Designed miniproteins, single chains, continued (4). Designs and how they scored, part 90

Each design is a single chain, and the fold is of that chain. pLDDT is the mean over its residues in the fold that is shown.

## One batch from the design tools (miniprotein)

Design m15310
Fold by ESMFold2-Fast:
Structure m15310 (fold): chain A 57 residues (1-57)
Amino acid sequence: SNSEKREKIFKEIKEALIKLGVSEKKATEIAEKFVNDETDTLSKEEQELLEKAMDLI
């Protein structure tokens, strides 16, 4: 995706994670890893939070 699409997805994932009670710092880290295709570096707990966030957007 181009940079504009990545920024939009980043913001949507970050906001969804914050709605789930994730701290802004952790939500930012998870969202950055998602848009950079680095989700394999996430813990299992962080991957579950990401899946729940994706269900909200």
Scores: mean pLDDT 83

Design m15311
Fold by ESMFold2-Fast:
Structure m15311 (fold): chain A 70 residues (1-70)
Amino acid sequence: MEEAKKYIQEAIEALKAGNRDEAITLLRKAMESAEKAGDTKTVNLLRAAIAAVEQGNIDRAIELLKEALK
Protein backbone atom coordinates (compact mmCIF):
# COMPACT_ATOMS: atom_id res chain seq x y z
CA MET A 1 0.00 0.00 0.00
CA GLU A 2 2.79 2.53 0.82
CA GLU A 3 4.47 1.69 -2.52
CA ALA A 4 1.26 2.41 -4.48
CA LYS A 5 0.84 5.78 -2.70
CA LYS A 6 4.45 6.72 -3.57
CA TYR A 7 3.82 6.03 -7.28
CA ILE A 8 0.55 8.02 -7.13
CA GLN A 9 2.34 11.03 -5.60
CA GLU A 10 5.12 10.84 -8.24
CA ALA A 11 2.43 10.59 -10.98
CA ILE A 12 0.73 13.78 -9.70
CA GLU A 13 4.11 15.58 -9.88
CA ALA A 14 4.68 14.24 -13.43
CA LEU A 15 1.22 15.50 -14.51
CA LYS A 16 1.92 18.96 -13.05
CA ALA A 17 5.23 18.99 -14.99
CA GLY A 18 3.42 18.07 -18.25
CA ASN A 19 5.04 14.59 -18.40
CA ARG A 20 1.88 12.65 -19.34
CA ASP A 21 3.60 9.44 -20.56
CA GLU A 22 5.72 9.21 -17.37
CA ALA A 23 2.58 9.76 -15.26
CA ILE A 24 0.77 6.88 -17.05
CA THR A 25 3.78 4.58 -16.45
CA LEU A 26 3.80 5.49 -12.73
CA LEU A 27 0.02 5.00 -12.43
CA ARG A 28 0.28 1.53 -14.02
CA LYS A 29 2.95 0.62 -11.42
CA ALA A 30 0.67 1.96 -8.65
CA MET A 31 -2.23 -0.11 -10.05
CA GLU A 32 -0.13 -3.33 -10.09
CA SER A 33 0.88 -2.68 -6.46
CA ALA A 34 -2.75 -2.01 -5.44
CA GLU A 35 -3.97 -5.18 -7.25
CA LYS A 36 -1.38 -7.29 -5.38
CA ALA A 37 -2.63 -5.75 -2.11
CA GLY A 38 -6.29 -6.50 -2.99
CA ASP A 39 -7.21 -2.79 -2.87
CA THR A 40 -10.06 -2.81 -5.41
CA LYS A 41 -11.14 0.79 -4.60
CA THR A 42 -7.65 2.17 -5.38
CA VAL A 43 -7.39 -0.01 -8.55
CA ASN A 44 -10.69 1.42 -9.86
CA LEU A 45 -9.64 5.01 -9.07
CA LEU A 46 -6.28 4.46 -10.83
CA ARG A 47 -7.98 3.00 -13.94
CA ALA A 48 -10.25 6.07 -14.09
CA ALA A 49 -7.25 8.41 -13.59
CA ILE A 50 -5.28 6.72 -16.43
CA ALA A 51 -8.31 7.11 -18.74
CA ALA A 52 -8.60 10.81 -17.75
CA VAL A 53 -4.88 11.39 -18.54
CA GLU A 54 -5.26 9.63 -21.93
CA GLN A 55 -8.27 11.89 -22.70
CA GLY A 56 -6.25 15.02 -21.72
CA ASN A 57 -8.42 15.72 -18.66
CA ILE A 58 -5.51 16.39 -16.29
CA ASP A 59 -7.59 18.20 -13.61
CA ARG A 60 -9.93 15.18 -13.36
CA ALA A 61 -6.95 12.78 -13.20
CA ILE A 62 -5.39 14.75 -10.30
CA GLU A 63 -8.77 14.83 -8.48
CA LEU A 64 -9.08 11.01 -8.76
CA LEU A 65 -5.46 10.51 -7.61
CA LYS A 66 -6.00 12.74 -4.55
CA GLU A 67 -9.06 10.60 -3.72
CA ALA A 68 -6.87 7.44 -4.00
CA LEU A 69 -4.43 8.98 -1.44
CA LYS A 70 -7.19 9.39 1.20
Scores: mean pLDDT 84

Design m15312
Fold by ESMFold2-Fast:
Structure m15312 (fold): chain A 86 residues (1-86)
Amino acid sequence: SAAERRAKNRAVTRELLLTVRETIFETYKADPSASDEEVKAKAVEAAVAKLRELIARYGLPPLSDEELELIAQDTVDLVLGLIKGK
């Protein structure tokens, strides 16, 4: 149903955002001098992996590698922007 899809989408969004946030903080913890490019690269990799896991776990329609990369990039840019104060 539409309500079930919305609930799954909310859970996916929450876990994706948490994974990205945690990866960014762990990257800076491991290397406080890490560039934005290095942080983004690691966070995007983690986000793609988490999206694949969530799609499988929630039985969502599969996304192409290109779609996964775009969603991961956009999510990482938003979260990193929030952490850095825009």
Scores: mean pLDDT 85

Design m15313
Fold by ESMFold2-Fast:
Structure m15313 (fold): chain A 78 residues (1-78)
Amino acid sequence: DDQDLFDYWTNYLLSLGASPDTARRAAGLIVQGRQYALQGNYQLAADYLDRAADLVEPYDPSLSDRLRRTSDILRQTA
């Protein structure tokens, strides 16, 4: 469920010290990126995940790197 995924990422990022606005924005970008990927819109999916990676980088560099690698794979598939 996309709402459950959004809540998961929001709470995770809040636990790392992100502001509520940053946490919700990054979680929304991750969920929307996933939705675009499932629809075959790989270029938009990659763009959303790259934006999420930028927001997440100060809190979780490892997650940021994983989002960027996923974005690169999606761009290669597009």
Scores: mean pLDDT 89

Design m15314
Fold by ESMFold2-Fast:
Structure m15314 (fold): chain A 73 residues (1-73)
Amino acid sequence: MTISEEELEYEIAEALIRMALAVAKIAISNGADVKKEIEEARKIIEKVIEKIEDEEKRKELKEEAEKRLKELA
């Protein structure tokens, strides 16, 4: 089994998105401002997604991230 460069970029992006969401969730659980934490997570996620060259994969990541961000609110 071989991981393509494109597949590796996607996996890294997915991991970074998960980390951003996890940080926001932990902060919110510790009494941080929900709106501010969601905005910071969204900012990081947008920067990560912007670096993905595959348009279809960018769309998938955006949809998944928006769903998870809504779950934090």
Scores: mean pLDDT 79

Design m15315
Fold by ESMFold2-Fast:
Structure m15315 (fold): chain A 68 residues (1-68)
Amino acid sequence: SMKEKLEKLKEEANSDPRMKAELVGDDELVIESTLSVEEQIGLVLRIIGDYPDFEVSLEGNRITVRGK
């Protein structure tokens, strides 16, 4: 399910001490990080590649992942 995919991504992100990921409701994941802008862009592209059914946005140090 979408929630199971978001929970898996949350666990992966939280395994990196530079990132903090939290679920917002059942369909949205927010990742806050201390990554550089270039590293954040790389992470966004990896998420889009791995989860093509998700919409990903980047604002400042925050990446938001949600279902399309």
Scores: mean pLDDT 83

Design m15316
Fold by ESMFold2-Fast:
Structure m15316 (fold): chain A 65 residues (1-65)
Amino acid sequence: MSEEQRERIVEEAVRALKRSKLDPNDEELVRLVIETVAKELGFTLDEEEVEELVREVQRRLREEE
């Protein structure tokens, strides 16, 4: 996955979580949102990539609090 593709997935997941008012501390929910966003964008993620994206999305949401 390219750095630009990773950034796009993170940005879209952050927007989706904020828009739907889902709990950003719920790792299962954040993971589901990331997998959904990646699928909608046509990207296939492995387990390691999903874990890294979950951490990045949670980091961004914490920095905006």
Scores: mean pLDDT 78

Design m15317
Fold by ESMFold2-Fast:
Structure m15317 (fold): chain A 85 residues (1-85)
Amino acid sequence: SEEEKIKQLKENLEVTLELLERRMKAMAETLSREEVQKRMEEMKELLVTNARNQAKLLGLSPEQTEALIKELEERWREMEERLLE
């Protein structure tokens, strides 16, 4: 079902976010705040692009896709706040 597809995609994105957060934490130990911010912006663009592509492959509607991206961007913001405190 569409709900199951969305749930599975969200679960996959959660795993990706956890991996990216660990990577960014490690980088924050050696890089300046500005360099961390730049790399986070680059990673966010790739993550959003990949999420949009996966949504299209799964046949999600534009509305479902935009809702998914909005949730993803909100979770990214929470991660960014934790890393850049």
Scores: mean pLDDT 84

Design m15318
Fold by ESMFold2-Fast:
Structure m15318 (fold): chain A 67 residues (1-67)
Amino acid sequence: LDLSALSEDQLQAAAVELQRRAGVDANFALEVLREGKREGLSVREIAERLGVSPATVTAALRAGLEV
């Protein structure tokens, strides 16, 4: 799953989904996802920064792709 392929709207949708699934603040999640896209962070590194599982990040990013 390549974050560089996600649009801003898709990152916002993924951030909202992270809040819904794991209680991560959506604004904080969005900042981490934007950094991940810019810096080429792995799903594992994003999960570590957010304090969630890599599976949760992957599920949220997949939900973001649907918008």
Scores: mean pLDDT 84

Design m15319
Fold by ESMFold2-Fast:
Structure m15319 (fold): chain A 60 residues (1-60)
Amino acid sequence: KVKETVKEAAEELGVSPETVELALKLHEEEKAPVSSIAKALGVSPKTVSRALKKVKEAKK
């Protein structure tokens, strides 16, 4: 279920599923802020925020 949500979010945002997975790992495990994750992955902070929101909504 989580893998499917990551793939779906990646398709909607135009990024790779690996980018979404790394954003989740950095946010949940490393407690990195959205801006730091965006800089590390080379994507916009809005993209990271949307990916995290979509995965959070799917967990409910």
Scores: mean pLDDT 75

Design m15320
Fold by ESMFold2-Fast:
Structure m15320 (fold): chain A 88 residues (1-88)
Amino acid sequence: LEEKAKKGDAEAQNALGVRLFKEGKFEKALEYFDKAIALDPSNARAWNNRGMVYFYLGKYDEAIQYFTEAEKLGDPLARINLSAAKAA
């Protein structure tokens, strides 16, 4: 019950982060992706989304780190994003 609740809360935090990212509120988006990862460190989508924020901020080394974690956790977009960050 507690583990399922944490995963649901992580998905909610991730969804809020995505909304803020679409609004261009990158620092706030990071706060919510960090909350999602803290609740469920296996949430590959939150790791990938965190990497996307760093990529748009031009922080490619950090983006590579977070996309690598997302790829290990099975996010299908992380491989493409990792290749883009490495090429930058």
Scores: mean pLDDT 83

Design m15321
Fold by ESMFold2-Fast:
Structure m15321 (fold): chain A 68 residues (1-68)
Amino acid sequence: NAAVADIALALGNVDFKRGDYEGAVKSYELAIKVDPKNKEAWRNLAEAYEKLGDTEKAEEYRQKADSA
C-alpha cells in the first residue's frame, strides 16, 4: 500500500523534526515494512538512530539505504 508507506514516512518526518526520534523510528520502520525499497525511509531511519546515539544501527541502516 503506497499510501500507507507515504503516510508512515510523512509521520516519521514530522516526529523527527519535533525531536521525537523514537517516534520517528517507529514510523520509518512501518514505512519500510510496507515498502522495503524506499531508500528515503532507510536513510531517515539511519539518521533517527544516529540522533538516539545508536551509531552502530545508524551505520547498518545507512548501508541498507544504499542497496534499496
Scores: mean pLDDT 83

Design m15322
Fold by ESMFold2-Fast:
Structure m15322 (fold): chain A 69 residues (1-69)
Amino acid sequence: EAWKKLEEAVKNLAKALQYLRDGDFEKARSYAQKAIEKAEEARKLAPDDELVQNLADGIIRVAKWIIEQ
């Protein structure tokens, strides 16, 4: 279950990066926010899984950077 949420987070992050590259900051921020939501869901589902926690943290950091643009 947690890995499905990480896959969803990565898909949303990829879309955020695509829109950021295209200059569509509104869509980039929207997809970045969705990536954060899915990554935080993964963290909640697997709190003792160090790999899941670290991957989710990485996704959240990149997504937050996109939102700040």
Scores: mean pLDDT 87

Design m15323
Fold by ESMFold2-Fast:
Structure m15323 (fold): chain A 58 residues (1-58)
Amino acid sequence: MTISKNTPEEEKEKLLKEMEEIIEEMREELKTASEEKALVLETALALHEAALEFDKSL
């Protein structure tokens, strides 16, 4: 999901909260994940955290 300069502040706030919720869900999944799934989730989590940080800069 992409946040742009044209996204209303209210919508941006909602999208950022949704992204943070997804990240938190992924962290919970990681606690019970198999070794192979944990590697995939760790990579996906890092990418989502980087995307969230970028979107917060907009």
Scores: mean pLDDT 75

Design m15324
Fold by ESMFold2-Fast:
Structure m15324 (fold): chain A 69 residues (1-69)
Amino acid sequence: IEASEPASEKEKKVADTLLEAQRPLTAAEIAERLGISQSTASRHLNRLVKRGLVDKRVVDGVTLYSPRK
């Protein structure tokens, strides 16, 4: 999956939510904050990770996401 365009509006909101939280968030927390499904949040997060805009890590069996610099 390759893209030269900026992230979609929803993907941007996901990234902004991570920046505003100032801490790693789960897909469930992002979904709840944005009023979207957890699967939709996970899809946007995976796209952002592939673009190098978000970092994905697993801590204590929980998948956490943070903005990548």
Scores: mean pLDDT 74

Design m15325
Fold by ESMFold2-Fast:
Structure m15325 (fold): chain A 68 residues (1-68)
Amino acid sequence: MKEEVEKAIKEARTLSDQLRALGLDEAADIVRAMIEKAEELFKQGKYEEALKVARSAIDLARQALADA
């Protein structure tokens, strides 16, 4: 669980950076806020919830990149 959450957060951060590099600042900011929430849940030991939020951030980022 912990390693899966850390990997998902890392992937979401990479995608957020890619969105920002492409000038998709609003999408990048939304993904960043979701990453912060996932990190907060991770610190609380809520790994399943943290993983869900991190995966949602990845899905949002991928959709924004595809629609750009």
Scores: mean pLDDT 86

Design m15326
Fold by ESMFold2-Fast:
Structure m15326 (fold): chain A 60 residues (1-60)
Amino acid sequence: SMENLELLIENAVKYMKANKLSIEEAVKILEEHLKENTDLSEEEIEEIVKRAREELEKAK
């Protein structure tokens, strides 16, 4: 759902801030998590990662 998507992005931002990760590291962790723990298509994962990158850039 859209709410789940937003929570995944929010968690990536929180994880980045808590662990002082680079945007690249945080995005990679999110992408691997989505590939391993969800049944999302490659295209859907790419869209989530793109949105997460935008949010992580704002959090920087």
Scores: mean pLDDT 74

Design m15327
Fold by ESMFold2-Fast:
Structure m15327 (fold): chain A 62 residues (1-62)
Amino acid sequence: MKELIEQAKELLEKAREALKNGDYDEALTLASRALQLAKIAGDKELAEEARKLMAEAVAAMN
């Protein structure tokens, strides 16, 4: 489970960078993967951060 949380955090960081670079589809994909791992690990805060980033990516894509 520790490894899943670490992987989810790393994916979320990459998703955030993709969002900053305007690569909204990549940001959404990475954040979605981070959400899946966060849910499996039971990390509700990390899952919420991933959902928030996904929402921002979708909004930016319009």
Scores: mean pLDDT 83

Design m15328
Fold by ESMFold2-Fast:
Structure m15328 (fold): chain A 100 residues (1-100)
Amino acid sequence: MSLEELARQYIRYFLESEVNYRRGLSGTGSKANNDLKKSSENYKKALKLKDEIEKIDPDFAKRLDDIMGEMVSLMTTQPQLSDEERLQLALERLDRLLKE
């Protein structure tokens, strides 16, 4: 798998993990429990992908952390953005990183 493919999958799983975590915290009952479980599963997948990226290019992995930090910040500072819009922004940041 290319660095680009690993990074795209990492971004997707990380953001899905964060979305599911926030839905789990705001929900109740079995739905909330399912969202928290999905968050944990997606986060573990993201961490495995990040480990692979770090083995290939540690500097690139650090810059991916910066992109993810920006996206998590946007969930608080720009809550009007949809999950799809935040994913698209993250992928646009990744495309710029890959061109450097």
Scores: mean pLDDT 85

Design m15329
Fold by ESMFold2-Fast:
Structure m15329 (fold): chain A 79 residues (1-79)
Amino acid sequence: NAQQLEKALNFLADEVRLKQCDALDLLGILTKQVSLTDVQFENALTYLAAAQPKGKSTPCNPEHRAELEQKLKQILRGE
């Protein structure tokens, strides 16, 4: 569902803006939860990378990754 994917990308972009996780790490979480076409993957990568503030990359804490995965699943299910 394109609408749910858009909500998921907006959620992940906010996490990138808050410097909680890097765009690439969050894209990895997204691709683990949903199968993307090549076009959707490239668009998601571009969108998340554009949201990343200038500066150093920050890897996700494993506990925080688990929480994000749960929230992402809810968004993708249309919760």
Scores: mean pLDDT 73

Design m15330
Fold by ESMFold2-Fast:
Structure m15330 (fold): chain A 71 residues (1-71)
Amino acid sequence: KKVEELRKKAKELEEKAEEYFKKGAELAKKAAASTDLKEILKLIGESLRYIGEGVQHLIEAKKLRKEAEEL
């Protein structure tokens, strides 16, 4: 049951990471369409924050999958 719980949690984190990457990509597209430097910088900063959250979730998911495989 612990193996199933770890794999389920890893899948949830992977799905969350995909959501964060999609949000980051949307913000980057808005930045590319903007002509206001302040708006561009703000959108890029937000995009990078979402990408960072996505990466963090993938790292956690990888750890959980590895733990499940070692059981």
Scores: mean pLDDT 84

Design m15331
Fold by ESMFold2-Fast:
Formats: structure tokens, sequence, C-alpha cells
Structure m15331 (fold): chain A 56 residues (1-56)
């Protein structure tokens, strides 16, 4: 699955549920990932999710 589509799905979910950048940053920090912006947080989360799918 392509990273671009995962990013679109995450962004849609975030906007539909009113999730803030701080919520995303906290979630990423629990996964050991740091992000400095909202767009970076979505990108990093998509990378993490893609790796999980590829390592199955």
Amino acid sequence: MKKEKIKENIKKYVEENGISFEDLKRALEMLGVKAESFDEAIDKLAEYYLKQLEEE
C-alpha cells in the first residue's frame, strides 16, 4: 500500500474527529517518534503504519 493513501486516510480521520496537533504529537511520542509540525506528524504516523503493514 502506498504511503500517500495512508496519509490521506489519516488526515481525513483527524479532520472528521477534530484531533489536534497536540493529540497527534502525543500519540507519536508513545511510538518513540518526534514531530515538529502537524504535517510532519501525519507523515511520520503514515510511515510507522506503512512499516507495520510491510513487516507482516
Scores: mean pLDDT 75

Design m15332
Fold by ESMFold2-Fast:
Structure m15332 (fold): chain A 55 residues (1-55)
Amino acid sequence: DVVEETRRFNERVDKAKEEARKKGIEKGLSKEEIEKMVEEAGRKVRKEDVDASVA
């Protein structure tokens, strides 16, 4: 239960971060900007999970 949800959540966070990094690189952003995008992507996934509420 919780273990599977945690795994799925971590996978989504990893994918979101990786996608944000790819987009940042494609846009030619600086390392600092890319790091911000990666952090924002991770936070956004958390926020979306919380907003989706549940389960």
Scores: mean pLDDT 74

Design m15333
Fold by ESMFold2-Fast:
Structure m15333 (fold): chain A 58 residues (1-58)
Amino acid sequence: MLYRAVKDYEGKTPLELTIKKGDVLEVLADIGPHYIVAKSLKTGEVGIVPKEYVEEIE
């Protein structure tokens, strides 16, 4: 399942992914109502992303 960043997010811990608006992410796990674990297709990095910063595209 693919998501797209709707706004910039700067990771606040080493476990969080830093993303820019328009970046495409592969969802690896849904870890609750507010967060996902995703892989950036741009950088290959894996981390936690707030759901409010992304939208589903596939």
Scores: mean pLDDT 82

Design m15334
Fold by ESMFold2-Fast:
Structure m15334 (fold): chain A 66 residues (1-66)
Amino acid sequence: MRLRVRLLGPVEKQTGILLRLIGDEDLEVEKIGENEYLVTVTGDEATARAILAELKADPYVEVEEV
């Protein structure tokens, strides 16, 4: 699964989300813009759906499956 992730809100919140994404072994993170990242989920479908749901629940994250 590939996700386009845009980070919103203050720098402190953006940094926390980015560290969560970069620290995840099941994720490959590529910077595609100032606050935009392409995230490739290399784990199973259950892991991918859980990550998508987690990101969608965060008011400081815009996420779209691509």
Scores: mean pLDDT 82

Design m15335
Fold by ESMFold2-Fast:
Structure m15335 (fold): chain A 86 residues (1-86)
Amino acid sequence: MATPLSDEELRERLEELKKKAEELGNEEMVEAAEKALELVGESAEKLKEAAIENKDNEVFVALLVQILAARGHDELAVETVEEILK
């Protein structure tokens, strides 16, 4: 369907998310967006590992899963959610 988002497009969307979260006073979303921005250029496997290692940070995990899906790694996104829910 839609073309997978590039790293540049993902960075732009995460920067906008961070800005909007700051305006709303949502500190958890700001921190999650900052951490996700550091990982945008990393491999899909690295993003999966980061989500699993931080599984108790629900907002950060949700962002990483969305980034995997937005990159077209739908199967990895599902596998990441399954690992976290176990």
Scores: mean pLDDT 80

Design m15336
Fold by ESMFold2-Fast:
Structure m15336 (fold): chain A 72 residues (1-72)
Amino acid sequence: MEELERKKEEAARLAAEAARAYAAGDLERAEELNRRALELLEEVRRRFGDEAAREALAAALEAARAALAELA
């Protein structure tokens, strides 16, 4: 339980940081951070299943959207 929540939070954090890097024009950093977020989401899917992965993905996308909205 705790490990799943920690990974979901980390993926969301990475997605938000990637969005901020993208907005700042640091596309290489944004790409690396997005790659790391996707790796965590794939791990969540493999270890905890599709439902947990869908929840984690949804949280990560909302975190990225919120970060972009703050910078607009």
Scores: mean pLDDT 84

Design m15337
Fold by ESMFold2-Fast:
Structure m15337 (fold): chain A 62 residues (1-62)
Amino acid sequence: SEEELVEEIVKKTGLSKEKARTMIRLAKELLAKGEYEKALEALTLVVSEEDAKYILDLLLSQ
């Protein structure tokens, strides 16, 4: 579920629950459009590149 992904990201990245949820939703929308590079760029405005790639890898593993 989305909440399970939120909890995983919070534990790994130290983001707030609200920020983690926003990042998941934004990344999902961009990935659904095939815009991986745009998703990575958008996430790196808020988190490190390492954390952004971690989030994207989780979503691509679904």
Scores: mean pLDDT 81

Design m15338
Fold by ESMFold2-Fast:
Structure m15338 (fold): chain A 70 residues (1-70)
Amino acid sequence: MEKRRELEERLEEIREKLEDESLSAEELEELSDEAARLAQEAYELGYLELAREAARLGIEAAEKARELKK
């Protein structure tokens, strides 16, 4: 139970940070990595909906980081 709550809190933190338009490309890459780790951990624990949502946020962060680096 505590692990699911931890993952949900991390997902919400990533989502809130991703809404900050002042983030650097490096910070967005870090968020993408964080989201990918969260997605993998959620998947291993069977929290498929959390894993899917985390993966989606990770892709969004990675795309924003790539745009800033161009």
Scores: mean pLDDT 82

Design m15339
Fold by ESMFold2-Fast:
Structure m15339 (fold): chain A 61 residues (1-61)
Amino acid sequence: SAASEAAQRAGEAAKAAVESGDEEAARLINHYALEAVGAAARGDAEAAQKYADKAEEWARS
């Protein structure tokens, strides 16, 4: 589903941040990833995508 795909994207962003060694960014990105997973669990695809997009934006910064 779109919500599950968004949660997966957020998880990938969190993994990339941890691998980069930037602990501050990793903590923030992990927060957004948890929000995306929570939204997906309740079926809120819009919220899941929003949080996944935030996680990806921070991972690229």
Scores: mean pLDDT 81

Design m15340
Fold by ESMFold2-Fast:
Structure m15340 (fold): chain A 69 residues (1-69)
Amino acid sequence: MREEVAEKLRETAERLREKFDPTLLTATAILAMSTDDEEINKLVLEAIRAAEEGDLEKAAEYLEKAAEA
């Protein structure tokens, strides 16, 4: 479960750097939040905020950090 979530976070970060995909970001956020890990949840929320502000690079960085948490 946790390893699968980390892999999905990394995949989403890579795709987000290429093109903004709000559906993929939302699906990945829901999956990450299902881990009940407070650190992962915080980083995913920061990624969503960055993406909403148009900073896709920063959003990808937060997702990569969440994958390492």
Scores: mean pLDDT 78

Design m15341
Fold by ESMFold2-Fast:
Structure m15341 (fold): chain A 80 residues (1-80)
Amino acid sequence: MSEEEFEREVLRALAVMEIALGKRSKDPETAAKNVLKLVKEMIEKGFEEEAREVMDYAIETLKEIDPEVGEKLKKEFEKL
């Protein structure tokens, strides 16, 4: 695994974990903030496809817990 491949997989894993923690803990606002930061970092590093997958999964998962948080996160992703 290259350093770039390792960074990509680590960022994706961290984002998925934050989303899962948000659902489990019922703290979708903190999860949304953390995922937004990770998605921005993925985009800056050129991991566009992985960022898009994370964005879709985050919106779907967090919207189930808190529709307002999900919609706010969706709007933040649309600005990227």
Scores: mean pLDDT 82

Design m15342
Fold by ESMFold2-Fast:
Structure m15342 (fold): chain A 112 residues (1-112)
Amino acid sequence: GPPRRVKIKAKVKKLEKLPNNFYKFTAEGEADELRDNDIVELEFDFEIDGKKYKFKLTFTVTKNADGTYQGGARGEITDEEDGKVIPVQGAVTIKKLEGNKVKLEVYVRPLP
């Protein structure tokens, strides 16, 4: 059948600027059951230097032996003031917490 699509709306808990124009976001959200080869549509809002941004990522997850999920991701960061869109690429790791709660680690780099 067609791949399952899982939507996750997350809240950013930590934002780190890394070397070579990478950014690490640590976020928490809620997800129904995740399965190997699901397509995840991840959305969250964040703020840097008084500017508000909307983040959208899409990725297919692979379930690891330790029960985490990983995927290579593509998406966009949108400036909420001027509507400017910045394409991004990276990777996401998802760890299940208690109940339907999930922790997400998002590593992305803006594209030119």
Scores: mean pLDDT 85

Design m15343
Fold by ESMFold2-Fast:
Structure m15343 (fold): chain A 82 residues (1-82)
Amino acid sequence: SEETLLLFKLATAGGMVTLAERILENNGDKKSLEQALKDVEEAIELAEEVIKRSKDPKLREKAEEVKKRAEEVKKKIEEKLK
């Protein structure tokens, strides 16, 4: 179903954010941080798609949480890449 696909997209986004958080915590090298930046940007897009398209209020709420986490991680990665 469409909702099942949105659930998979959200799970993918959440995994990307978790990996990026771990790279950030472990002071990853520039290449790892650049990849993490791309991954969290994709995670934000995936979460936004779930927020816009899902009819499930619980799935939308989880997507909002993932988006907020991704935006916080993005800001921290961008600061480290300066």
Scores: mean pLDDT 89

Design m15344
Fold by ESMFold2-Fast:
Structure m15344 (fold): chain A 79 residues (1-79)
Amino acid sequence: MSKEELELETLVSLARAYRALAKQALSKGDKETAIESLELAIKYLEKAKEIAEKLGDEETAKKIEEEIEELKKEREEVE
């Protein structure tokens, strides 16, 4: 595993952890924590996508972009 591959995996894992935290916060009525967690998840996935693109991994970059769009929709649904 290269340093870039490890960084990509770490960023994706962090993003998924923050997405899970956002879901838990929403279940407790904590909209502020949910929004902040979703914003962090999006930011980490955007960095992961850039690394996947630099590695020439088009399939991984596309999957990350799809996950980013899902998170953006989840953020818009928080009222």
Scores: mean pLDDT 86

Design m15345
Fold by ESMFold2-Fast:
Structure m15345 (fold): chain A 82 residues (1-82)
Amino acid sequence: SELEEKIEKAKKEIEEAKKEIKEAEKKLKKALEKLKKAETKEEVLKAIGEILKAIGDIIEAELKIEKAEKEIEELEKELEEK
């Protein structure tokens, strides 16, 4: 079924996005540790920059999950009607 294949593809996209979140969370943790150890204004600003990038990556991946979950919900409705 083409609908079943589309659901599987969307589920894989969610799995990949969840992996992206875990990698970004790891980067966020490292950036927060750098911020705690920062002694200069340059080190503080660099650490904040890394934190913001990691948060951005998490948000982007969360939006991917939201889109894919909505697609799955729509496709599962079509599958139940057939």
Scores: mean pLDDT 87

Design m15346
Fold by ESMFold2-Fast:
Structure m15346 (fold): chain A 65 residues (1-65)
Amino acid sequence: SEYLEKAKKYLEEAEKLAEEGSSLEDVKAKAAKAAEYAEKLSEEEKKEINERLAEIIKEAALKNA
């Protein structure tokens, strides 16, 4: 699935930015792209990706607090 591949690509980019201590803005930008593609997926796949994105954003927010 092209949409699943794109969602995972942007999820991995968001995760890497969060791990590297990048700005919350940069992490959220990649997360938004992942979520955009996740909207085209099944409900189960969308939930899995969105739950992981929420954890990534939470981690980035704590590092930028």
Scores: mean pLDDT 84

Design m15347
Fold by ESMFold2-Fast:
Structure m15347 (fold): chain A 68 residues (1-68)
Amino acid sequence: KAKEYLRRALEALDAGDREGAIKSVQEALKVAPDEAKPYLQMALDALARGDLETAKRFVEEALEAIEK
């Protein structure tokens, strides 16, 4: 579940779709393991600032935390 939302977030970020990325990261936060949640919160903070590159990095970190 969480990995599917994070992949959708990466697709939205690659397309420059900030709103789609926010929605996908928020859905991921509801189902993600605790290890990934700090990265997802940092991604949302970056998205709030319009920093899509930083948000993408944190989404990738969250994926790595889940794929242990």
Scores: mean pLDDT 82

